# Designs tried in a protein design run: designed miniproteins, single chains. Part 58

Each design is a single chain, and the fold is of that chain. pLDDT is the mean over its residues in the fold that is shown.

## One batch from the design tools (miniprotein)

Design m2114
Fold by ESMFold2-Fast:
Formats: structure tokens, C-alpha cells, sequence
Structure m2114 (fold): chain A 57 residues (1-57)
């Protein structure tokens, strides 16, 4: 799923810019990827949820 993978990459890059550790970034991206598959999330929903997870980290 090309669009979902791009959304996950954008979330990862944003987390990196905000100073999250590699372990925190990997955890967030893995959680988002799994949730996107189970709940059929759109790329936009993945980005929105990703921002919420970053803010809570």
C-alpha cells in the first residue's frame, strides 16, 4: 500500500525532527502500520493518528 507507506515515512521524519529516539520512532511507526491494516485507515488518517502519538511521546 504505497500511500500508507508514504504516510508512515512522513510521520517517521516528523518524529525525527521533533527529537524522538529511534526506538520511539520505530514503535510509533509499527503501531500505526498495524492499526492501518486492522482498521483500513486512509493515508490522511495515518498522518493524523501519527501526530497524536508523537505529541503523547
Amino acid sequence: DEEIQKALEEVGKRALRLGLSSEEIQRIVDELREKAKKENLSAEEVKELGLELIERA
Scores: mean pLDDT 81

Design m2115
Fold by ESMFold2-Fast:
Structure m2115 (fold): chain A 61 residues (1-61)
Amino acid sequence: SMQEELQSRLERIRELFEKIKEAIKNNDYDALKEAVQELLRLYGLPESEIDELIKLIKKNL
């Protein structure tokens, strides 16, 4: 069902959030970037849009 699929995605999102928190704590921008990219992929964003967002974030940091 849609609800079961959503629950599975939420579990994966929780894992990625943990990785994001750990990367921030360690000032590991490469790990942060990878975790954010994977999160955006999980939400179905195309690679070209993910790349554009990451470049935009980097330029404004």
Scores: mean pLDDT 78

Design m2116
Fold by ESMFold2-Fast:
Structure m2116 (fold): chain A 66 residues (1-66)
Amino acid sequence: SLKSEAARYYAAGQILYVAGEIENDPELYKAAAESYRKAAELYRQSGDTDFAEEMEKKAEEVEKKA
């Protein structure tokens, strides 16, 4: 389902964000932000607007570190 796919992108974003923090690598932060934005799109399509908004905020926060 779209919601399950969104959850997978959310998990990927979290893993990439942690890796980015450990290595202080801008490319990992960019990858994390992209994963969060894909999760946001999928959550929005599934009607989970609150989760979509949370994912967008996480993407913005991570993009500031890149």
Scores: mean pLDDT 86

Design m2117
Fold by ESMFold2-Fast:
Structure m2117 (fold): chain A 69 residues (1-69)
Amino acid sequence: MPREALEAEVEASLEVMKGQVALLMGDREEAAEHYRKAAELFRRAAEISGDPAYERAAELLEARAEELE
């Protein structure tokens, strides 16, 4: 796997964790922003690697962020 895709995955995972913490604190707006940023990073990982698992992760995070409205 390209190192750049792995770096994007790590950054995306950190954003997911920040979003989960925001949700636990009841901050839905902050959680949505973190999930959207994570989705952008996973989409970048998908473009670099061609791995469909990253595209699926991005789609799930985008949907989750939309539900937080």
Scores: mean pLDDT 84

Design m2118
Fold by ESMFold2-Fast:
Structure m2118 (fold): chain A 64 residues (1-64)
Amino acid sequence: MKKVALVAANNEEEKEKGIKLAKELGVDEIIVLMKASREEVLKKAEELRKKGYEVIVIGAGEPV
């Protein structure tokens, strides 16, 4: 089973911090979503989980 980190970021600093955390967690793949809504992030996470991935969400998109 592959582990995927789904990093939601609104700027380059958030992206770098999210990627660093994902690497520390020892994931197999990192997917970055820039300026994605919470709904878009959750939908992508569900799609990956349906394919048999273990998904870790970092940032979770927009707060509201």
Scores: mean pLDDT 76

Design m2119
Fold by ESMFold2-Fast:
Structure m2119 (fold): chain A 72 residues (1-72)
Amino acid sequence: SLPRPGASLAELYFNLGLEYYKQGKYEEALEYFKKARDEYEKLLSVNPDNEVLKAKLAQVDKKIEEVEKKLK
């Protein structure tokens, strides 16, 4: 099946977060990772059994934890 528009937006935000993370811009990275999380959570609220979305959300959550440790 074709990816949903929200999934593409979540991927875009996640990739932007990764680019800021690589640049050491941890506050900006955190902003975009949180936007990616919000989009994946919206998709999961409509399809809670989607294992691919669960895996992607878990990946985003790990990056949020990594960034928060950098900001402390």
Scores: mean pLDDT 83

Design m2120
Fold by ESMFold2-Fast:
Structure m2120 (fold): chain A 62 residues (1-62)
Amino acid sequence: GDALNAEVGRLLDETAARLMATEGLSPEEARRRALEEVGRKFGLSPEEAERRAQAAGQKGLT
């Protein structure tokens, strides 16, 4: 649902920022790792986690 999509998107951004701060990863590399970590947390594949985050982002466009 929309709440899960928003939560996945938020955790992806937070996890990517944390990985950039702690490991010095590029934004692209941090996002790939964040997708795997957040996906595992919710029982989602990285691809499904990305799809849900994109759905949350689309709501910002109207």
Scores: mean pLDDT 77

Design m2121
Fold by ESMFold2-Fast:
Structure m2121 (fold): chain A 65 residues (1-65)
Amino acid sequence: MEKKEKEAIEKLQKLAVENPEVFEKILELVEEGKYEEAKKLLKEYAGMSDEEAEIAVKKLKELLS
């Protein structure tokens, strides 16, 4: 697994534990195709960079498929 991908996944896991309500909202946004809104929440609540947020959205899309 690439370093950036690993870090994005770890931040997602931490967010799911520490802020499950925000994590649930992000999953809903990804399911709705609202990727820019999902990335915004990931950057604000999970402390992700633009690159990490893009990776996280791609991983969530794979999980939800």
Scores: mean pLDDT 82

Design m2122
Fold by ESMFold2-Fast:
Structure m2122 (fold): chain A 78 residues (1-78)
Amino acid sequence: MLSEEEEKEAIENIEKATEDAIALAEEIAKKKGVEAAKEFLDKAIAELEEAKKLSKDPELKEKLEEAKKKLEEKKKEL
């Protein structure tokens, strides 16, 4: 199990990475097209799903699921 300190850092990193992924997807859509942005988001969503399966921390799993939903919503908007 992650320490409380490691858990907090991991959650903050997930939130930042999610925001960065959304911003990057918008830039990819603008420069390379919507399909390239969707492929990027699909890969990111798959990586979050794998991280969620490997995590035993319920708070971390919840944050990974929230991140996944935000990326899925962004993909639908493209």
Scores: mean pLDDT 80

Design m2123
Fold by ESMFold2-Fast:
Structure m2123 (fold): chain A 60 residues (1-60)
Amino acid sequence: MEALDAEVERALAAGASEEEAEIYAYVRVLGLSQAEVARALGISRGTVSRRLRAAEAKVA
């Protein structure tokens, strides 16, 4: 029911994985930094950076 769901669906339609789509939506809709997403998901900042870059390339 949030803009977050619409952004996730858009990224998935573009070929992003579920995790890539969620990370992309968190950054784009919620305005979270890569470090904040890494802490929230319990993953490394490098993983967030790689996933975000992959999602951006697919959504472009």
Scores: mean pLDDT 80

Design m2124
Fold by ESMFold2-Fast:
Structure m2124 (fold): chain A 73 residues (1-73)
Amino acid sequence: MTMEEEKELFTKYVEEIKKLSDEERNKLAKEADEKRDKESFIKNIAIGVVYIEEGVDKAIELNEKRRLEKLLE
């Protein structure tokens, strides 16, 4: 697998994983951990990146909600 193929595969996995539920993502991560190949390693990184990206967005939403709740009290 070339570096270009790895980057393309990573991008495809990120887009695909964003469409999956938490249960489907957990199943995918478990399968990737069991396979221990390079493709599965890239898949695990993609899952992690999606959660980091969504976690940042979620943290911003939660902080805004808490700020509004305190302002309305």
Scores: mean pLDDT 74

Design m2125
Fold by ESMFold2-Fast:
Structure m2125 (fold): chain A 87 residues (1-87)
Amino acid sequence: DAAQLARLRALREKLKGRTFEQLKATLDNVIEEVGEEKGLEAFAKALGLELAPGVTKEQFLEALELLTAETDDPEAALERAAELLFG
């Protein structure tokens, strides 16, 4: 979905200067407070994302790492992140 990929590109730009470890720590804090399912949904919403039903913490973390990683193929990273987050 071109709209989902455009949203992830915008998010990748917005996350410049943030590390994966900082995002993981924020997610872990939210999960500790409200539980894993609600924590994943709340954090995704804060990032402007709507997760597919059944997305796991591990899939979400893999997608966050792809969105923050330095790569010479950012489009491939965005396509993989979209698959993890949106199905």
Scores: mean pLDDT 82

Design m2126
Fold by ESMFold2-Fast:
Structure m2126 (fold): chain A 73 residues (1-73)
Amino acid sequence: KIEEAIEYVQKALEALRRGDFDKAIEYLKKAIELTDNEEVKKLFQAAIDAVRAGRYELAIELLQKAIEVLKKM
């Protein structure tokens, strides 16, 4: 459900702010499983790639955009 996907994105954002990058990626993988929206899935994949590249500010920006898209669904 959309609400569960948003909850996992919020958990991923919290994990990123704590420096727990492995947990952030795990939460984003769960969020991908909970959404059928291709734009949101692309944003989550881009955020995972950004985390892996050490681009944490970009990852946060992408996840905030994904939450906005999910709320408008």
Scores: mean pLDDT 84

Design m2127
Fold by ESMFold2-Fast:
Structure m2127 (fold): chain A 114 residues (1-114)
Amino acid sequence: SARTERERAAMLAIVDALLAHPKAGPFRDPIDAEALNDPLAPEIIPNPVSLSIIRDAILSGEITTLDELEARLQQMLDNVKRLNDSDSQVYKDAQELYDFGMALLARARRELAA
């Protein structure tokens, strides 16, 4: 449907904006458990999420709604918060990136409701 195509285009635009964000570096690719100082990271984070995984999921049709995109972005933020100290730059950058994404989602929801 026309709405489905518009929603897909909006989701891709949001993820591309997040990928282009100056603080997006640590969140572009999947978390490598071997690069973390915590060998239990795979047990704490059984479903790894990154911006590239989210983008591929939109392209494959695994993520079809803005609500599903929001849930995946929240999962990514929650994963970062589990692995990192609240005073760390990565934790703060993840929150800033998430807040930016939420603003883009709110705008897309308004545009699709019109």
Scores: mean pLDDT 80

Design m2128
Fold by ESMFold2-Fast:
Structure m2128 (fold): chain A 55 residues (1-55)
Amino acid sequence: SDPIELLRRIAYHEGTRAGGEEVGRAAEEAVRKASDQPLEEAGRAAGEAMRKAGG
């Protein structure tokens, strides 16, 4: 229902596919920290977190 909640779930699943549960958790946490930001910014934070956690 809330776009940020949906993004949080998507980030977890995409991160988990990319690098396992640790990367999924990092992506989800990044969206939580950016939950008061525009959706685009929250998405960028998730992508950056996935890159850092997976590297």
Scores: mean pLDDT 81

Design m2129
Fold by ESMFold2-Fast:
Structure m2129 (fold): chain A 55 residues (1-55)
Amino acid sequence: SELEELALEILKKYPEANAVTVRVVLSELNPELAKATPLSELEKAVKRAKERLAK
């Protein structure tokens, strides 16, 4: 939920961002959280966020 919410906020500003782009933005905003978050979990959060933002 927290990770999905953060991904949603990033995607609202950068709607074409993929998981790699979201990870880069997250690393600028909160490098510790970015390092603690597995890429697979971030990819899931980004995919769900994109689905929720689309239709």
Scores: mean pLDDT 78

Design m2130
Fold by ESMFold2-Fast:
Structure m2130 (fold): chain A 85 residues (1-85)
Amino acid sequence: VEELVERVREALREAGASEETIERLVEAFREGALEGLTTPLEELKAKLAEKVEELNAKETISEEEKLEGARLVGAVLGATAKELA
């Protein structure tokens, strides 16, 4: 998880995100990953698919929507890691 988080930070910096935005997205991702340990993977995958379709329909994505997306991606990855362990 930590190694993946650092790669996400690096990608966001390369994309020109501010350190404040990077930290907020990383925190949401970490919280999601912990939530994924207690939530069924299939439910999280369905929620992620819905969120992706919702965001793809929008020209502009709000900060709140970005944080929700980061949390949900983290949750799917956390649930996947739990299934593989």
Scores: mean pLDDT 72

Design m2131
Fold by ESMFold2-Fast:
Structure m2131 (fold): chain A 67 residues (1-67)
Amino acid sequence: MSLEELVERAERAAERDPSLRPAAEALRRAAEELRERRERVERVLEEATRAIERIRETVERLAEERE
């Protein structure tokens, strides 16, 4: 189940039982922080992958020019 689905379920549970509201709010904040950190890591990985591919293309081009 996705993080947003878990948060929505917790919020619905808190609507039925107000004692669960602090837990639902904590889960929502934790899910948002994890999502932001995951997006940051994904951007770094994309940049690294593009850099590796550019190096590979350069090496292949140099090999072709030598032939």
Scores: mean pLDDT 78

Design m2132
Fold by ESMFold2-Fast:
Structure m2132 (fold): chain A 58 residues (1-58)
Amino acid sequence: DATRERILAAAERVIREKGYEGTTLREIAEEAGVSVGTVRRHFPSKGALLRAVLERLS
């Protein structure tokens, strides 16, 4: 899924720059060029998104 990959890549970039605690789903959505609703469709929480990012990096 191209949208899911864009969200994961954006999350990885934002977390690297600001850390996990300083990162919001809104900021990830803005970086990915999608709505927050689109992010939540793929990842229901910030924790779910973090798990997916860590899985991608492993």
Scores: mean pLDDT 81

Design m2133
Fold by ESMFold2-Fast:
Structure m2133 (fold): chain A 85 residues (1-85)
Amino acid sequence: MSMTKEDIKNAILAAIAGKKLGKEEFEKILNEMQEKAKKLPSSAENTKKLLEELIKELIEKAKPSEEEIKEAEELAEKIVKEEEE
């Protein structure tokens, strides 16, 4: 279906990273991703790949702490379990 546990974890990590980087830095990275998206045909596969690249860049730039990474993993597990049951 739409999101796996890994996708949810990465989305949470991206949100944490974006908050650490601040609004202006986050918007700049998001704009760069949007420019890449404009050059690619609109498909779910391309969108997911671009999101994965964006998430990776945000995490690498913000360098979230081990605690933040652990919290993201725990939240992702909780969300997946709640969705499953």
Scores: mean pLDDT 72

Design m2134
Fold by ESMFold2-Fast:
Formats: structure tokens, sequence, C-alpha cells
Structure m2134 (fold): chain A 73 residues (1-73)
């Protein structure tokens, strides 16, 4: 079903966003890296901007945010 496909796509995008964010914040503390990974996976774009995340990380977080909002309807 379309909803099952969207759930699978969200999971994939969340994993990709978290991995991408962690690659750009290798020197951050383990606690900060965890917060950054969660922000990317759950679409906390404003937090990532505050942390100086590069455009590709922001875009990935925006994609997860969009898919999460589509699933809330």
Amino acid sequence: SDRIALVAELGKKQNEAAKLALEHFKDASPEERRRIALAAAFGDVEYLKEKGAPPEVIKAAEETKKLREELKG
C-alpha cells in the first residue's frame, strides 16, 4: 500500500540523514553527535542550522520532516 511504502521511505531517509549528519560532526562529543543524529532523522532543521550543518545535511533533514508531516495526515 502507499502508506507502507511511505513508512519504508521515511525509515530509509531517516537513516541516510543521520549518517550524513554524523559524517559532518565527527569531532563533536558523543552526546552532541547523538543530538545531531536525532535532529537530522526527525527533521529538526532549525537546530541543525544553529549547529552550522552544511546544506546537504539541512536538505536531508527537510526531506525527513516532509515525509513525517505526510504520514501525520
Scores: mean pLDDT 84

Design m2135
Fold by ESMFold2-Fast:
Structure m2135 (fold): chain A 71 residues (1-71)
Amino acid sequence: SAEEHLARGQELFNQGRFEEAVEHYRRAIELDPRNARAHLLLGSALSQLGRTEEADRHWRRAVELDPALGP
């Protein structure tokens, strides 16, 4: 499920395994494209990898889906 991929991605992110976390977060989005939390977490992992433009795009989408995630 999307939530299972988010959980695995968060575990990998906490271990500093950012590329692997990105793959699980992408799978979560494939299963549930409107999951705001998946876009937020993907943005954070991409930011850790220096993929700033892609991170910003996913953070913007997260806020569009759930404005409570914005500043």
Scores: mean pLDDT 87

Design m2136
Fold by ESMFold2-Fast:
Structure m2136 (fold): chain A 72 residues (1-72)
Amino acid sequence: TAATKKKLLETVAVLGELGMSDDTVAELRQLIDQGRLDEAKQKLADILGLPKDTSVDDILARARALLAARRA
């Protein structure tokens, strides 16, 4: 859905700020743009050390928590 796409793109942007490589950011953005949302979700979960069946909301929450910890 459009909401899922937005949440995945926000997760990619947050991880980019946390030092994820530009190449990995570009790859994930391309998967999302192509509508390969399940692949992008699974790859983001793996990068965050979460199970591949983790929800998009939990993936985004984890990325935001890591960013907040870095900024504190």
Scores: mean pLDDT 84

Design m2137
Fold by ESMFold2-Fast:
Structure m2137 (fold): chain A 79 residues (1-79)
Amino acid sequence: SELQEQIDLAKQQLAAFKEWAKKNLPPEVYERLAGLVDRLEQLLDQLKAASDAERDAILAEIRAVEAELQAEIQRYLAS
């Protein structure tokens, strides 16, 4: 389905970002960002298997983790 293709693309982009971060960021920054990326990948896998009743809660959690990831990136750039 189109949704499955979008989720698979998002997972590929997250994996590429994690690989880039490992090579280019200090280890302590990488560890924090990698943990959030891993959580997003887990939530995307849950979204693929989600019932209609579960979908909104999973999407809300994805948005929360995305906000945390953005905050960590901004904190690093402000340093």
Scores: mean pLDDT 85

Design m2138
Fold by ESMFold2-Fast:
Structure m2138 (fold): chain A 60 residues (1-60)
Amino acid sequence: SEELLREGARVGEELGRVLGLDVDAMRRFAERAIRHYLAQSEELARRFVERMREEVERAR
């Protein structure tokens, strides 16, 4: 879904920031990963976004 892709991109950016990585690269990576998972299963894409959110919270 477009909503899941947008949320994932946002979380990817935030993950990049908290880990001190390239934010743009992390956003692009997250978008590509989510598109890949969405082609397989929406549940897999959702789980990936959830995992990224957990890593953001853990790093804060």
Scores: mean pLDDT 82

Design m2139
Fold by ESMFold2-Fast:
Structure m2139 (fold): chain A 57 residues (1-57)
Amino acid sequence: MSKEELDREVAEGMALIMVGVYLAEGYDRREALRLAVEESKNPEARAFAEEELRRLE
């Protein structure tokens, strides 16, 4: 597996964990994704969350 593929999978996992935390706190899916975009320091995690958010619009 390439480093790029591994980095992408890790970034997606981080974004999903953040979304899960916000959902557990009572935010809806759209708000949880928006917060994941704002809080993600990893550009790949942010891009994944942004793409998921766009799919809800």
Scores: mean pLDDT 77

Design m2140
Fold by ESMFold2-Fast:
Structure m2140 (fold): chain A 74 residues (1-74)
Amino acid sequence: KPSKEELDKEVEAAMIQIRAAVIKLRAKKSELSEEQKEEIIELAEKAIELANAGKLEEARELVERAEKLLEEAE
């Protein structure tokens, strides 16, 4: 069985993926320009890829950047 630290990392990866998916849905539903939506969605998709690759710190940074762009554009 994986260690608690390994499980905690898997949970973190799953949480990043969930956050990214929510950001993609929020961007699609938003009143933002198509170009702004594409930028935010691209960052969120990249974060999912990085989380799947175990690059959790980079994935978290991209999710945070996508969230900030979404908030700033509103």
Scores: mean pLDDT 81

Design m2141
Fold by ESMFold2-Fast:
Structure m2141 (fold): chain A 56 residues (1-56)
Amino acid sequence: SMEEIQQLLEKAEKYEKEAEEIFKKATTPEQILEAEILLGVAALLRGMAAYLESLL
């Protein structure tokens, strides 16, 4: 549904913003890894949204 697609995109945007804030403050490799994981999850959510949109 369009609502589910919208929710996935909004969640992806929130994770991307969190990752950006972590990168700005990061002083350790572990913090960088956390931000990279968030970006990976955001990319997956955007991929799922694109797949669902293709079914409409």
Scores: mean pLDDT 88

Design m2142
Fold by ESMFold2-Fast:
Structure m2142 (fold): chain A 74 residues (1-74)
Amino acid sequence: APSAEELVAAAVAAFEAEAAAIRAANPGDPQRQSELMEARARELLVELANRGLSSAALATFLQRAADITRRFVG
């Protein structure tokens, strides 16, 4: 079974790829980009929580997702 670290890393990689796609699909609409990125981060967070990850691991995912959102919104 994958470790919590591996699950967080996979979710972060998936979110970063999707954030890039959201930005490309919604050019010049930072509000829409933010809304779609927030929705996807929430979906991934629920998936990680349902796998039984600790609050610390979930917090690590949220911190990384927030960083990615700040880089990609524009």
Scores: mean pLDDT 90

Design m2143
Fold by ESMFold2-Fast:
Parts: structure tokens; sequence; C-alpha cells
Structure m2143 (fold): chain A 64 residues (1-64)
């Protein structure tokens, strides 16, 4: 079960990063100032992963 929750957290982080990238490109097309991408350092990545994992765990508890 934990393995599946970890996979979901990784997918959520991936989708969030992809959506952010698309949003930046869309803003450039509209002539809006570019929003800086989140740091790619390992510390920032771990923080995002832990947040996503906790979000997935909360959803599982509600599905009880």
Amino acid sequence: EMEKLKERAEVVVYIADELHRIGVEFNEKLGLPAVPLPSKDEESKKARFEEALERVLKNKKEAE
C-alpha cells in the first residue's frame, strides 16, 4: 500500500510541475511577466514530495 501511495505522490508532483510549466508558457503568450520556476534543488524537491505524500495520505483516510 505505501508503495502505491508513494507512486501517487510522485505523479502528483510531476503533474504539478508540468502544469506550472504550461502556465509559464501561456503567460508569455499573453505578454504577462514570467513567473520564476520553483527551485530544482534537492531540498525543495523533497519538500514538494512530502507535501504531496501527506495530501495523498489524507485522501486515503477520507476514503475509509
Scores: mean pLDDT 67

Design m2144
Fold by ESMFold2-Fast:
Structure m2144 (fold): chain A 81 residues (1-81)
Amino acid sequence: SAEELEKAKHNLIVGVATNDAEAIVESTVTLLKTNREALKEALEVIKKTFGEKGIDYVVKTLRDAGLVEEANEVEKIGSSL
């Protein structure tokens, strides 16, 4: 639902702000599986708020969790912003 997507976007942004690795992983995986445009919108907010380092932190958090394919997708989306 739109409410679930907005919650996942919010949880990803807050996860970056609070260094919550679990929130970053769960939100990113949800967005990648359900709506890549919503993930792009969340990453745009992260880049605007935290800079490139915010996107780098999401990518690193996913790689550290063993989610290599998901990390590569986030890096690809982030590079297009």
Scores: mean pLDDT 88

Design m2145
Fold by ESMFold2-Fast:
Structure m2145 (fold): chain A 65 residues (1-65)
Amino acid sequence: SGEEEVRKLTGEILKLVKESELSEEELKELDKEAQEAAELARQGNYEEAVEKLREIIEKLKKLKK
């Protein structure tokens, strides 16, 4: 289900954040994007929430040092 996909991607983001040693500004930007994805999921817009979470993951992978 879309809800399961959101949970899976959220777990991946938490793992990447722990490994990425993000700056304060990067954490603020991530928090904003994560809140947008959470709001979409809350509204039942799982397809858009999943797409947003995948975008966050892609950005985090590019920031990995």
Scores: mean pLDDT 80

Design m2146
Fold by ESMFold2-Fast:
Order: structure tokens, then C-alpha cells, then sequence
Structure m2146 (fold): chain A 64 residues (1-64)
């Protein structure tokens, strides 16, 4: 469900990038909901964000 996808992404971000990043992500998702995106569109956006963040995390590890 959308809520499960949000919880999974927020948990990943909190554990990987910290609490402030997780709060910023949650605020962005709330903004998208307010703009009238459908649940399916939000799931697609969440999946895209996760891919981008996983790539960013790997790049940070390679640069360290």
C-alpha cells in the first residue's frame, strides 16, 4: 500500500541519511499528496526516489 511504501522509504532514509533527511522526505511526500497526485502516482514517485537515494548512497560509499 501507499502507507507501507512511505514507511519503508522513510525508514531507509532515516537509517541511511539521518532524522532530518527523513523529516524533509516526509514533508515532500505530504506536499505531493496536497498537490492531488493519486496513490499510484505517489507509489511511482516513491519508487523513483528510492532508486535515486540508493544510487546516491553507493556513490557516497565509493567516494569515502
Amino acid sequence: SLEEKIEELVRFVRETFGEDAARNLLTEIESLKAEGYSDQELIDIINSIRKQLEAHHKARQAAA
Scores: mean pLDDT 80

Design m2147
Fold by ESMFold2-Fast:
Structure m2147 (fold): chain A 62 residues (1-62)
Amino acid sequence: MDELIEKAKADPSVPKEKLEAHIKEYEELLKLVPKTVEEEVGLTLRLIGHEIDLENPSLLKL
C-alpha cells in the first residue's frame, strides 16, 4: 500500500493538498479495528476504494 502512496506523490498532476487529505483518510481507516462482521466489511470496502483512487491519481484532481 505504501507503493500506491509513493506513486500518487510522484504524479505532478495531482494537487498536493487533495493528495495529502486522501492519504490521511486512508491512514486513519487503517488504524480502525472492526468489532463486528458488518464493521469489517464496511471498513474493507472503504479501504479498497481508497486504494483504487491512489492507483488512479487522475481521480484525485477534482
Scores: mean pLDDT 66

Design m2148
Fold by ESMFold2-Fast:
Structure m2148 (fold): chain A 55 residues (1-55)
Amino acid sequence: SAADEEAVRTIASMDARGAAAAGGMAGLDSGNEEAKRAGIESTTAQEAADAAARS
């Protein structure tokens, strides 16, 4: 169904963001560290909000 397809896409994008955050930790650009950190923090906050919504 369309809802199932959307759920799969959402999970895939979350996995991609997690992988990108992990890669960012290994390959930080000194001039771009702030942007990488903000992206990781934003992803963590969204995951925490999702966990809270499920409880």
Scores: mean pLDDT 63

Design m2149
Fold by ESMFold2-Fast:
Structure m2149 (fold): chain A 60 residues (1-60)
Amino acid sequence: SSMEEQRKKEIEELRKQLKEIEEEIEELKKLDPNDKEVQRKLVTLEVARGLLEAAISFLE
């Protein structure tokens, strides 16, 4: 059905966003761990990661 196709497409888009967030986290982990700006960005991205994982789980 068109609703199932839309759901699959939405899940695919969320999974792509999750991959981008995970890649950003890995790049930030290569930077100075004592930098407060790096620490703040990592916390923000980890929260975003958790929300995306929850959204994907809800739609599955």
Scores: mean pLDDT 86

Design m2150
Fold by ESMFold2-Fast:
Formats: C-alpha cells, structure tokens, sequence
Structure m2150 (fold): chain A 58 residues (1-58)
C-alpha cells in the first residue's frame, strides 16, 4: 500500500519533532521498507532519516 509508506513517514516526522528519536527511527525504517518494495524514490532519503534518528537515540 503506497499510502501506508507515506503514513509511516508522517508519523516518523511527528516523533522526530517531539524528540522521540527511537520512535522516529522505527517509523522511518517502516516507511523506507515500503517505499523500497514499491520502487518509490523516497526510499533512500527515508532510510537516511531512519539512520540519523537512530544515531540521535543513542
């Protein structure tokens, strides 16, 4: 579902703004996986966002 990827991306952004980096990383990882499966060009940038959030969660 293409909409599901966008939904996870939005949830990741909300978590990032709230300072919940662990939650943001999880949502971005889910969005990235769905975008990758669908061939969406957002897959790479979302994967980068997930790694960045995960690093901040440390």
Amino acid sequence: MLEKGNEYLKEGEKALIAGDYDKAARYYEQASELFRKSGDPNAEITELAARRAKAKAE
Scores: mean pLDDT 78

Design m2151
Fold by ESMFold2-Fast:
Structure m2151 (fold): chain A 62 residues (1-62)
Amino acid sequence: MEKKLEEIKKEVLKAFEEKGPEAAYELLRKKVAEFAEEHKDEPELVERFNEEMAKFLAELLA
């Protein structure tokens, strides 16, 4: 999970720098949805991923 989190954070940060916060948020939302579909049999993992992404977004917008 850590490797996937770091890759997604890097992509979202790049979107934020190149296209702004709206685009970064949309990309993050898409990545969250994709992760939920990939891990639909592991709801606890999906919940943890969502929490980490929410924290990252809050830090990015601060």
Scores: mean pLDDT 78

Design m2152
Fold by ESMFold2-Fast:
Structure m2152 (fold): chain A 61 residues (1-61)
Amino acid sequence: SKDDRLEEVVRETVGRLLAAKTPEEYDEVVRETVERLRALGFSGEEIGEALERIGEEVAAA
């Protein structure tokens, strides 16, 4: 389902951001994640909510 795809992208993105070694790698992962979510049919609002959640999970790690 669309929700299952969102959970997959969130989980993968958190892992990629935690593994990023430079600010440039971090920015690239964020950019690619936005593009992937848009391609999957998520709205700008849904993408914004997903990015906020991803940021919170990264900060909590």
Scores: mean pLDDT 86

Design m2153
Fold by ESMFold2-Fast:
Structure m2153 (fold): chain A 60 residues (1-60)
Amino acid sequence: SMEEEKALEHSRKGTEALREGNYKEAAEHFEKAAEYYRKAGRPVDAESVQELADIARKKA
């Protein structure tokens, strides 16, 4: 679905931002990925990227 594609895109961008030490940007992307995974009916994937967002927020 389009929602799943957008979730994957944001997850990828979040990972890239995390590698660069841009924790705030990483958190924002992982939060968006979680929203799209929820819309796609993928709660386990949404929970996983939300955990990454929470970790990134603590480092920001």
Scores: mean pLDDT 89

